# Designed miniproteins, single chains, continued (4): the designs that were tried, part 25

Each design is a single chain, and the fold is of that chain. pLDDT is the mean over its residues in the fold that is shown.

## One batch from the design tools (miniprotein)

Design m12850
Fold by ESMFold2-Fast:
Structure m12850 (fold): chain A 92 residues (1-92)
Amino acid sequence: SEIEEYIKKFREELEEALKLGYISKEEAEKLLKKFEEIVKRESETLSAEQAAKIALAEILKELALKNPEDFSLDEEELEAKLEELKERIRKE
């Protein structure tokens, strides 16, 4: 399943972030569950690739809010860019 491949890839990226100390194990588990929920939900109306892109965008927002200095974005700007990105993906 394409959905399972995207979930596996995201899990691998979370494992790298955990090794580098960017996130805790509890945070990694929460992010993975959220990614799975979004991908499954969005894939009901969108392709697996589009659903994964939306899920990744929402997860990156959470990571940026956790470590804003690493992303150099404020919360309001990040939310605006996320909504724009999601609309673009849905129109593909």
Scores: mean pLDDT 76

Design m12851
Fold by ESMFold2-Fast:
Structure m12851 (fold): chain A 68 residues (1-68)
Amino acid sequence: MALPSAGEMIDAVVALVNDPRVPEEEKKRILELAGEWIEADLAGDRARAAELGRQFAELVARVREKLA
């Protein structure tokens, strides 16, 4: 699976956080991962940003699978 770009990550956060079918716990984790990714990117930690991007993509895929 391709790693999400910053734009894709933001779009996924907006879509899923605004979806009433997504549990609050999953919304919270999505926001936490997005925040950690932004912090890693601002710090210039590309390896950590890539790792967090993978975790974010996995979580988004799992949430979307449950909605399908």
Scores: mean pLDDT 77

Design m12852
Fold by ESMFold2-Fast:
Structure m12852 (fold): chain A 74 residues (1-74)
Amino acid sequence: MKPSEALRLYLFGVARNIVRLAQKEGPEAAVEYALSLGFSRETAEKIAEAAQDPNVVEAARKITDIILKELGLD
């Protein structure tokens, strides 16, 4: 079953903030932030790699999909 539109939009907003952080302070800052949210190092590294996409919208979408998969919702 697909997650609710509201949940996906909320997570996309969080993902966009992570992309902006990575662009401003580098991918290591994105790793540290993801770890602070309780994600594993493997997931945090996947998030940081996705945040390196020059298209901010595509980067945020990839990060949203990573988070949904970790929550068992993708």
Scores: mean pLDDT 79

Design m12853
Fold by ESMFold2-Fast:
Structure m12853 (fold): chain A 83 residues (1-83)
Amino acid sequence: SAAARAERVARAFIDMLRTLGGGDLTQGVEELGKLIEKRLKIENDPKLAQSIADFLEAVRPHLDAEAARQLEALAEKLREFAG
């Protein structure tokens, strides 16, 4: 189902964040934010920033409260970049 696929994607995404942060989810979100911001400056694409923010919001409900809060903060930063 779409819900089961979304949950699997959310889990894989959080595992990637932990790997990126050396086991620290907060550090992983920070490092991902830096990589995204650097890429968006190169491509200068507000639509890409909005699409990434939309993706983070779509996976947020499948996570625990703390992980969801950290992704919400990243999505807000991306929306600021989008305009």
Scores: mean pLDDT 77

Design m12854
Fold by ESMFold2-Fast:
Structure m12854 (fold): chain A 89 residues (1-89)
Amino acid sequence: MSVEELLRKAREAIDEGRYDEAIRLAEEAIEKVENSEDRSPKNRDNLALGRGIIAEARSLKEGMPVPRAVSIGVAESLRVIGDFIDEEL
């Protein structure tokens, strides 16, 4: 299964309330990105999305309201992207 398919299925799992499955799928996607050693913008974006999905799913599993969980996920994704930009400069 491709990284993009894993991330899409993780998002679907969140929407269906299957938070543990979403976390597992996103973690598998991140592992595939990290093991490829490909530092392309596409892999950076996929890593950021995967980490954001995990943060959102964990927050939802702990009973956090959807808007707050989404905000936490977005913030984590942006942090990952920012770290890559700072490393390249």
Scores: mean pLDDT 80

Design m12855
Fold by ESMFold2-Fast:
Structure m12855 (fold): chain A 76 residues (1-76)
Amino acid sequence: PITLSPGAIQALIKALQHESPSVRLAAAETIAKFAQQIGEVAVEPLQQVLQKESYPGVRNMAALALQELKENLGLP
C-alpha cells in the first residue's frame, strides 16, 4: 500500500487548480483512489472544482472523488 505524506496531499489539492486539465484530472483521480488517507481536507477544494470547472471529465472525476470522501467520512 502507498502512504501519502501531508506534503503529497497538499500537492494534490493544489494540482486541482493547475492550468492543465490533464493535471487537474490526474489530481482528482488520485484523490478518489486515496480518499481514505486524504480525508476531510479535500472536501471543500473538490466542491470548489465542481462549481468552477469547465471540463466535464474533470468535473465528473471530482464528483466521484467527493462521493468517495463523503462515504468514508459518513457524510450525506
Scores: mean pLDDT 81

Design m12856
Fold by ESMFold2-Fast:
Structure m12856 (fold): chain A 111 residues (1-111)
Amino acid sequence: MPPSIEELEEEVLKLAEELNKKEVVEEILKYLKEKLKEKSFDPETLEKILELAKKGIENENVEEFKKEVDKLVEENPDAESDYKPEEQLEYFLQILLNYLKAELELKKKKE
């Protein structure tokens, strides 16, 4: 069965906790939710935000992630789409879930 947005968020946070990165991921998700409330992003801009989120999680640097996303939004003020904020959040959560699963699998193989 397809998970709800709440179920996707809980799974993402559970995997982040196993990677000892729960606080970083929680802060990234909180910031993204605030940005999606202001504006719906086009797919290209959303993919760039996803790559910045992955980098922020890898480096454990939420401040850099926020600064880079703010710059991206400032440089692309007309980047808008017909997608609902909930649809973009679901997509973002699904990609992060897959990313965190892959990272956890790599960690388990090294230890």
Scores: mean pLDDT 78

Design m12857
Fold by ESMFold2-Fast:
Structure m12857 (fold): chain A 69 residues (1-69)
Amino acid sequence: MKITYTVKEGDTLEDIYQKLKEAGFKEDDEYKVTINGEEFDAKNLEDLLYILDSKDLKPGDVITIEKKE
């Protein structure tokens, strides 16, 4: 499973979290996240949100999230 999301003006981490849950992403799954071409490994959904928060996301930033198999 893979999703690409472009950050919009006024988006919060909670808004991103809800979109991921609606797309079928689960708390305990491992993820690969790419932010503007830079790759990170997330151990779970909480770790993913921490990575996103740490990167000072701005409108127009492109996030690609892929579930590890």
Scores: mean pLDDT 78

Design m12858
Fold by ESMFold2-Fast:
Parts: C-alpha cells; structure tokens; sequence
Structure m12858 (fold): chain A 120 residues (1-120)
C-alpha cells in the first residue's frame, strides 16, 4: 500500500507537470492536489514530498518560461502556483511533522522558481 501510494503520487505529479506545460492550469492544480494528498498518507511522506517537489518545481520553471510572452497566461500560472501552495499546506496538516516541513519546502521552491522566471 505505501509503495502504491508513492507510485500514484508520482503519476499524479507527472500529470500536473503535463497540464502546467499545456497551459491547462485548472487540471494541473487538481492533479497536484491529488499527488500531495497521496504523499501525505505515505509512511515515507517526507521522501515522497521531496520527489514531488523536484517534479513540480521543474514544471513551474518550464511553464513560467513559456508563459512570460503572455501576461494573461502568466497571471493564470501565478494563480495555479497559489493553488498548489495551498494544496501543499493542506497536505502538510494531514501528515507527520517531517512531512509537513518537506511540504512547506516544496511550496517555497515552486514560489522561488516562479519569482526567478519573472525576474528573467
């Protein structure tokens, strides 16, 4: 069950990444929320959140670079990132203290990457 939770969390994070790059921000937030929810339920929650963080931060970086040419798309991406940050906060409340710290780190990383893209 725990290995299955990790596998499903990673699959949903990859779907979130795909939809972020596609510009379907609503679906991206839905899949990211599910990935984070599953990660919170894992016995290896800190490790799973770390893996999700790597996938989602890279997806936000690439989506941000693509969105920079269009102000409306960038604002939609910003709202999607806010949605993912809120999902990470909610997931962090449902897990261990170590899992919560990693979920907070994930949220901080995606925000930092978005800020870096905007300064480019």
Amino acid sequence: MDEELRRQALEYAKLASEYLLKGDYEKAVEYAREALRLAAQSRSAPEVFAELGLILTEAVREAGKKAMANKEELEKLKKAVEGIEEAAREAGEQTTPDGRYMAQGLAGSIRLVLDEVERS
Scores: mean pLDDT 88

Design m12859
Fold by ESMFold2-Fast:
Structure m12859 (fold): chain A 112 residues (1-112)
Amino acid sequence: SLKPIDREALEKAIEYLKQAVEIAKDKNPTAAEHAERAIELVRKALEDGNPEYVLEAIRHVVEALRDAMASGVEDAAAHFLKAIAYLAQALGLSPETVRRLVGEALREAEKK
């Protein structure tokens, strides 16, 4: 789909990711690093409109969510879930696709 990226949704995702970094950075620095990488990728998407940066950002936020849940940082996990929802909205992804991505991340956290 060649629909334009929802820039407001990307800006909201950055807001939640910044909050998650502040919450996670002391208890799970790896989750914070994934979130910071996602912020960088979302900023690139805002500059050039390339949806591939948004897809890569979603992968990093899913890893951050996995790490936050595995370490019990529930407040950071909640912000990562909000960020995933806004990134998916920016790409016009269905709620079913979002649920699948989150479900896969949660299953991997239970295994590791």
Scores: mean pLDDT 82

Design m12860
Fold by ESMFold2-Fast:
Structure m12860 (fold): chain A 82 residues (1-82)
Amino acid sequence: SRAAREAILAELEAKYSPQVEELEKNKDYEALEKLAREAARELIERLRPLAETEEEKKVLEAMEAVLSGEMTPEEAQAKVLA
């Protein structure tokens, strides 16, 4: 449901947003990249059971492939937009 997706996004944003802002302020791009991967992994795991359409499943699959190093972000964007 939309409410469940919005709740997950709000929860993850509240969890990670302050950490992202602090790391950006300190220009700690390596830690920021690691945190972004952690947040992406948690988002994928939380959204997977809520994926109702083939398009939603395709997006999650592409995100997982980028996170695992199987795809570049550019390749994932092309797959999602196709």
Scores: mean pLDDT 76

Design m12861
Fold by ESMFold2-Fast:
Structure m12861 (fold): chain A 89 residues (1-89)
Amino acid sequence: MAEFEELLARMREVAVEYLRETISDPEELARYEALLAEREARLLAAARADPRLRELLTATIRAALEAYEAGASPEEVGKRMEEVAAKLV
């Protein structure tokens, strides 16, 4: 679980950085940051409830972060995470 929480926190940092660079309106930025926090809470709850799902989510987040480090945009990384979160809700 600790590894998953650490990877999820790093993904949040990437997403927040992208939002702050892209969105200049404070009200809109706050709305998106709130949506990210809600999605993170749902992913954490799902991972805690199902060890198999936690393993799959850990691998998915790790692959997304590796892609970002290899040159993928924060936007692409964010879209992948939104797709994963949507499948859990």
Scores: mean pLDDT 75

Design m12862
Fold by ESMFold2-Fast:
Structure m12862 (fold): chain A 67 residues (1-67)
Amino acid sequence: SGEELERLRRQLEAAQQIVADLQAQVAELEALLAARPVVTDGDRAVEAQLAAARALIAQLQAQLAAL
């Protein structure tokens, strides 16, 4: 029914907004890391984790786009 489709559409929009918020948070963390005056091994580990998070976000966006 139209009511069920509308409910699913709202849930999809909510999921897309969560993914967008996560993407913005990763970008903010990447900017903060890039602004550090000295790069440490800990900074490189965080950079690797952020890259992994960005890849997962891209995968989720592709899955949502395929719905």
Scores: mean pLDDT 81

Design m12863
Fold by ESMFold2-Fast:
Structure m12863 (fold): chain A 85 residues (1-85)
Amino acid sequence: FDAELDRLETKIKNAKSLEEYQEVLKEIETLRQRLDEEFAKKVAEMRAAGAPVVEMMRLFADYMDRQYRIDKLEEEVKKKIEELK
């Protein structure tokens, strides 16, 4: 996820057209869905394994950080799309 977020940030910086920003927005939506699915799977696996609360809190903190980063990228792209319309 972190490498993919870095790649999206690079795409946003290099984007020059409305179409390029719309493509990035679609990639952000796909990444958000995948993050939610992987988080749910990991939570279930950790619960089944009896993982310590501190490990589950770390997983939740990482998930929230990634959601925040995705939200920031989405807002940036949406602003650029509105500016180019």
Scores: mean pLDDT 82

Design m12864
Fold by ESMFold2-Fast:
Structure m12864 (fold): chain A 88 residues (1-88)
Amino acid sequence: SLEEIRELLEKGIEELKKLKSAEEAAELAIKTLLEVLKLLPEDAPIELINRIIGMILRIIGLELDNASFEELRKEGIEILEELLELLG
């Protein structure tokens, strides 16, 4: 449901703000996005699915580039906030 997805994203954003580890920030952001994909209806647009996958790949890319904790947390928060706005 959209409400369940919204609550998941809001919780993920708040938890990201409290973390102190780059690895934990990346893991939480990716986990939250994967849980959103799991909660999407079967008729969800492929464009939305591809956008969420792109968000996951962006976080993975930052980890591979040894981005700082602050950069990973900021990007994770911005991604989850963007997805909240997209879903209403």
Scores: mean pLDDT 83

Design m12865
Fold by ESMFold2-Fast:
Structure m12865 (fold): chain A 68 residues (1-68)
Amino acid sequence: SEREKLLEEARERFRAIHDEAVAEGLTWAQYTERTLALIDEAVAKGIDPVEALRIQEEVDREHLARLA
């Protein structure tokens, strides 16, 4: 479905920000700016803000677990 595609695209884009943060050495401010922009874009596309935040939280947990 279109909703499933949007959720998967959001997940992939959140993962990409973590990869960019590591590769480019993003500051906390730059990281936060990019993640907020993705949340705004997801909401504009019709994704529930709570779903967008859950995706970000899940991806953040996966990334932190990998670093531990």
Scores: mean pLDDT 78

Design m12866
Fold by ESMFold2-Fast:
Structure m12866 (fold): chain A 61 residues (1-61)
Amino acid sequence: SSLIEEALALFKELVAQGMPLDEAFKAAMLHLLEQARAAGLSQAEIDALMQEFMERASALL
């Protein structure tokens, strides 16, 4: 959950800095994926995090 909050905060920050929504979304997604991998999460846990991030971020697109 903290990883998702960090990724959403990054997404909003990049948009606030003038980055296009699609680029900000990709950057936040890549950040979340790399952080989850670094944390040693299983593929199922990573898939669940990515899905939740997509749902929450897509509501802002």
Scores: mean pLDDT 84

Design m12867
Fold by ESMFold2-Fast:
Structure m12867 (fold): chain A 80 residues (1-80)
Amino acid sequence: MKEKIIELAEKGAKAAREGNFDEAMKYIQELVKLINEDKTLSSEEVARVIGLVLDAIGALLEKNYEEAARTFEELKEYLK
């Protein structure tokens, strides 16, 4: 499960770097679904991942694609 979340975070970072709001939001929706279905993440890991997802959403809504990409990369590195 963590590997799939990392893959989606990497795809989200790429979409954000390309300024593709719709694609980046699609990967956020898939990330939220996987996090909700994942029973292997600790409560602390879930809290941190949800925080990073919310930060990425905020950056995307503000059209701050560099910050959104950075947040996706931070999510990826946290789960490695």
Scores: mean pLDDT 82

Design m12868
Fold by ESMFold2-Fast:
Structure m12868 (fold): chain A 74 residues (1-74)
Amino acid sequence: MKPSDEEIKKKIEEWTKENEEKMIEILKSQGFSEAVARTFVEAEKERLIKLVEEGKREEALNLIENSKPRMLPA
């Protein structure tokens, strides 16, 4: 079945929650503070939601379904 925008947004929320601690740990290992790391996690969530709203649903799904926790861009 074709996933709806709401289904993809829900997957984005679940993916960010699941990977929040791992992303924070990666960013802390790079020299960022925990507060800054949390800001990057929130920015990534917003970016993924924006991809869905721009019709780039497949790109957003591939990022959350096939990616393991990874370093966020500086």
Scores: mean pLDDT 72

Design m12869
Fold by ESMFold2-Fast:
Structure m12869 (fold): chain A 74 residues (1-74)
Amino acid sequence: SQNIKDFIEQLEAQREEIQKRIEDLRRKLEELEKKYGPDHPEVQKLKLEIQFDEGILALLSGIRAYLQKILSKK
C-alpha cells in the first residue's frame, strides 16, 4: 500500500531527526559534565531529556518495524 509506504518514509524522517537531536544532546552532556561535574542540576536535566528522547525513538522504531513486517507479506 502506498499509504503505508508514505507513512514509513515519514517515520524514518522523524527517527533521523530525533537521532541527530540525541547526538547533539550527548555532546552537550559531555561538555557540561567536564565543566560542572555529573551531579550538577543542568547535567541531571540533560540526562533526563536524553532518556526521554531515546524512549520516543524506541517507540517510533517499533512502529516502523511493525509496518515493514506488514508490507513484507506477499
Scores: mean pLDDT 85

Design m12870
Fold by ESMFold2-Fast:
Structure m12870 (fold): chain A 63 residues (1-63)
Amino acid sequence: SELQKKINELIAEHRKKVDDEIAKFKAENPDASVKEFEQKRNEITKKHVAELKKKLDELYKES
C-alpha cells in the first residue's frame, strides 16, 4: 500500500539522518572520548526517535 511505502521510506531516511549526524559529530570531534561519543549518540538517537514518532503519527492521521 502507499501508506506502507511511505512508512518504510520515512524510517529509512530517519536512520540515514541519525547515521549522518553521528558521522558529522565524529568528523568534527576526532579526539572525542568513547564516553563523550556514546553520550552524544544517545542524545541524537533520542531526538530522532521522538521526531520519527511525530511524523508517523501524522501519516496515520492522513490515512
Scores: mean pLDDT 81

Design m12871
Fold by ESMFold2-Fast:
Structure m12871 (fold): chain A 90 residues (1-90)
Amino acid sequence: MAEELERRLKEIVERAKKELGDDAVKAVVAAALAGAARVMAEAGVEGAAEQAERYEAAAEELLAKVPEARPYAEEGRRLGEEGARLDLEA
């Protein structure tokens, strides 16, 4: 259910913000968008492969500045992948 995935993503974002600050939030969001775009690219959605590369590069650049955010970003990535899979099933 998309609403439960959104709630889980918000929980990860709030925890990252509380512990590591706004740059960690940006890393989590970029990783989630990269995960979603990658799933869409694998499904043949036009332009999704370029978006996946762009968001992945942004996530890694942010994680280089806040490496402690990596576990939160990887969880965000999985939630983004799950969300994209649900969108493709609808």
Scores: mean pLDDT 84

Design m12872
Fold by ESMFold2-Fast:
Structure m12872 (fold): chain A 89 residues (1-89)
Amino acid sequence: VEELARRLIEQANSLIDEAKTYLEKAKAGDEEAKRKLEFIVNQLEAIISRLEEVIARLPPSHADLQAELRETIDRLKKIVEEGKKILEE
């Protein structure tokens, strides 16, 4: 579970960096960036679901990891929300 959690955090951080790049381009009116952003938003939502499953299975002794996972989910949700607003335009 801990190894899976760390892998998901790494995947999340990588996608966050990629999402930020395409968010900026999509805001500037790049239609190709909007399509890429839609794909990334879908991937981020899948990772959020997997991270929430991991949190549900973590014992209380892993409080630090649980906090890190919750912070990661919060960051991902903010990017997904911003991305969806751009895609709805």
Scores: mean pLDDT 81

Design m12873
Fold by ESMFold2-Fast:
Structure m12873 (fold): chain A 88 residues (1-88)
Amino acid sequence: MEAAAEALRAGDEAAAKEEVDRYVKEKKEEIKKTKDLEEQLYILRETLADLDQLLDLARELGLDEVAEHIDKLREEFAKEKEEIEKKL
């Protein structure tokens, strides 16, 4: 999170994408290892809040390429959250 935000503020879209992808990979692995649906939902809500914060920052800085990348990842997590909510 912090490393991605720092890369965005520096205008380094490539570094920002790498840090966002690393964060997303870590969260996907955490969800995959979690068997409790309510705990999975909690991790998804936390991840979506973090991605929303990074997306807002990218948009404010005019970093359109990384903003599109973050928005796509956010949509993926939002869909997964919706699917888990249907199972509760």
Scores: mean pLDDT 85

Design m12874
Fold by ESMFold2-Fast:
Structure m12874 (fold): chain A 98 residues (1-98)
Amino acid sequence: SLAAFQAALEARRQRKIDEVASKMKNPEKARKVLEEIDAENARLIAERRRTGKPYPSEEELKAWLDEKITEVAKKYGLSPEEIDELRKLYYEALRNGD
């Protein structure tokens, strides 16, 4: 069912968040940052669906994601070094999350 598929995708996303956060200096803070980024991404998808606008290109999505990671991480008080590590781990998890 669609509901079962959506639940599986959510469980997969939560596992990626937990994995990335566990590798960070402050896992609890990193988890909150990742959860907020995930919520922002869901909001972007919902808005595009509602307005009928085409999906952003891979380049546009990457630029948006880089900006959102920096914005949200700064909001939670991550250092520049922590932001760079979070970005690296996030992209690695996206590429390797089969």
Scores: mean pLDDT 77

Design m12875
Fold by ESMFold2-Fast:
Structure m12875 (fold): chain A 94 residues (1-94)
Amino acid sequence: SELEKARKAIREGKYEEAKEYIQKAAPELDDEAIERAEAMGLSLEEIVDILIAARYEENPEKASEEEKEVYERVLARLRARREALAAERERAAA
C-alpha cells in the first residue's frame, strides 16, 4: 500500500517521497496540513501511523494484526499528548 511505501521511505530518510505517498493515500493532507501537523510535534512516521489507525477504524475486519497494533499505539500516544496539553494549559492559565 501507499502507507507502507511511505513508512519505508521514512526509514530510508526519503522524507519528500514519503510525503508523496502520504498524499496519495490521503489527498486531503496537502503540504500545508502536513507542515501544520509537524509544527504540532507530529513526525511523518506518526502521521503515517495515524492514517493506518484511521483505516483500521473504518474497516477493522480487513485489518492485519500489525495494523491493530499501530491503532493501539496511536490511541495511547494521542491520549498522552492530550493530557500533556491539558497540563500545559492549566499552567499557562495560572
Scores: mean pLDDT 73

Design m12876
Fold by ESMFold2-Fast:
Structure m12876 (fold): chain A 66 residues (1-66)
Amino acid sequence: PPSVDDRVQSVRDRMQRRGVPDSQVQLYVQAVRVAQTDPDLAVQLLQQAGMPPTMARNVVDNLTQQ
């Protein structure tokens, strides 16, 4: 749904505005890419990008929703 995409975009934009380097943004992108194949790895990548474990799990669950 568009609202979910908007929230993801908002988080990404907010991270960049706060001076988060592109390397951490790339970790987020990689997590999104692998979420459907390896959700555990995706959660770990999101945590490395600074996302709390609960939020990381929620994002991955949303991406793998059938």
Scores: mean pLDDT 70

Design m12877
Fold by ESMFold2-Fast:
Structure m12877 (fold): chain A 100 residues (1-100)
Amino acid sequence: IEPIEKATDELLEKAKASGKSQELIDKIERNKEINLKTLKAYPEEVIERARELGVDPEVLEKIEEAAEEAKKYPPEEPGLPEDESLESVIASVIQMIEDA
């Protein structure tokens, strides 16, 4: 998903420029792949969760656009870690888009 990949790469560049820790940068890079797959597999759930959390309208619009774009691609299994819930990964996707 080129538009979402570009947005996450921009987030990584901003995180590096803002002096975020290397540990956080590594987590962002790892979570990027999981987040992209999650958005492809559960676009509607990401939108619904963002609405429930009361994110800013501008952030919600970005999430809706990203989810709409993700629907154009085949769904992929997100490969969630054993201790991660779908809800926690969805929250990570929302945070990633908010920070971009």
Scores: mean pLDDT 70

Design m12878
Fold by ESMFold2-Fast:
Structure m12878 (fold): chain A 84 residues (1-84)
Amino acid sequence: MNTVRLVAGPDPDDMRRTVQQAALIAYNDGDISVVVASSRDMSLQAVSAMSRTMGDMVDRFPGLRVTQVQNPDGNTEYIFEKVE
């Protein structure tokens, strides 16, 4: 099992694509994917796009799990995995 780390960009479109890619890596490949986001540097639009896209991915892919880990340095990690 591999762990794939993805760094989310500041733009809403980059956030959306990064979350979708992480979900597909976890769901199709069975790998663990981690999206790293600097929450303090993100726009409200980027935060909204990330939350909405995560909800969409969990809704579309039964068995997809997302775990949020808040780091003290202001980075948030979202861990995507497939639970069978």
Scores: mean pLDDT 78

Design m12879
Fold by ESMFold2-Fast:
Structure m12879 (fold): chain A 59 residues (1-59)
Amino acid sequence: SLTREAAVALLVREGGASREQAEAAVEAAIDGKSPEEAAKTGGVSLRLGRGAVALARSL
């Protein structure tokens, strides 16, 4: 039972994203967006977009 705040913090820890970018990517993933769309929404790498989707599944 991962919280949204914990998911965002974990994505920031991966590196390459600000908190605001990670939050946008995680929110897009929660809304059912693909890794590519989550990455685009957050302005982050596809690696972090995939991470956002994996973390959203753990909420």
Scores: mean pLDDT 83

Design m12880
Fold by ESMFold2-Fast:
Structure m12880 (fold): chain A 87 residues (1-87)
Amino acid sequence: SELDETKARMEAYAKAALHAVLSQVRTEEDRERALAFAREVGRAMRELLERLKAGEISPEEAVELLRRRVAELLARYFPEVPLPPLP
């Protein structure tokens, strides 16, 4: 379904962002920042998927809103990590 395809794209993007963050983890402080980042990304994913299911946003808007949220979270927790390309 279009919902399943969009969910897969969002999950692939979130996974790419998490892998980029994890590649920079060296210290206990980095691990704490990575955990905070992962929790926030997970929360954003759940919120956007519920809005997508409710018909409040399109598939394209869901992916773009996730990208924007990941960019905001990277700036907060890992400013050294570049934003991954769209899935």
Scores: mean pLDDT 86

Design m12881
Fold by ESMFold2-Fast:
Structure m12881 (fold): chain A 85 residues (1-85)
Amino acid sequence: MDAIEQQAFDNMAEALGLSPEHVEELRKLIAEGASEEEIYEKILEMAKEDGIKKPDKTLEELLAQPSSKEVVKEMTQLEVALLIE
């Protein structure tokens, strides 16, 4: 994967609040050349195991805010929470 793609997945893992063990496992998969699809599937599995906390903000409130690292984190958490339901 490109360095940008690897950084994006690292940022996603941090945004989702994955355990240090899961973050390490994800980094190893990336280093071993796992496909983007495999990494995505693994992130969703880890998120289910770690119990993603649904953000207190609504989608409308998040969309009303200027784009920031915090808003991206909360949107990512909301999207994943909706996908695993």
Scores: mean pLDDT 67

Design m12882
Fold by ESMFold2-Fast:
Structure m12882 (fold): chain A 78 residues (1-78)
Amino acid sequence: ELEEKTQEVMKRIEEETTKYLVENGVPESVARHAASLAVQSLEDEVGRLIEEKGVEQAYKEALPRAKELATKIAKEMI
């Protein structure tokens, strides 16, 4: 159950982060790859946040971190 909730939150973060990067001029392929790497690096943290604070708060706290990390990754790929 926790694993399913973690995967759902991570998927939402990845989709939102990808859209954010594309809206800021990053090519879709680069944005998708950068967002995926950023979210994967946050999997353990997201799981912990869900257990401690619930799904909604985990999403709200992890999304800004994913966006920042994915932006840095995307800049290194371009």
Scores: mean pLDDT 84

Design m12883
Fold by ESMFold2-Fast:
Structure m12883 (fold): chain A 120 residues (1-120)
Amino acid sequence: SEELRETGLRLQKLFEEILSLMDQVEAALDAGDREAAIENIERIKKLVQEFADIVLELSTDPELKEKIKKIYDEIMKQLDRLIEAVRAGDREAAREILKNFRKLLSELMEIAQEVLDKKE
């Protein structure tokens, strides 16, 4: 359907924007710019929330909804920990959290694709 295609494109755009902001967080961390890093992390939190809300609205499968909610909660927890690591100047912890966040984000995108495929 056209509506389903448009939703898929919106999710893809959000995913690409999140990845771009993650690269900006890494660049800010390398530059020692804590304020810029935190600002970009807060923007990531908003985009992840929008992404998850769209996927939850599309999903009719209770098991997939629960899986999405669990991954979303873990992502938000990791992003809050990332802000704390940045504020503490713990670059090693920040990099490890970013690596874990990338894995969770990929899992969320895979579930989003499964939800879209089930709607076709």
Scores: mean pLDDT 88

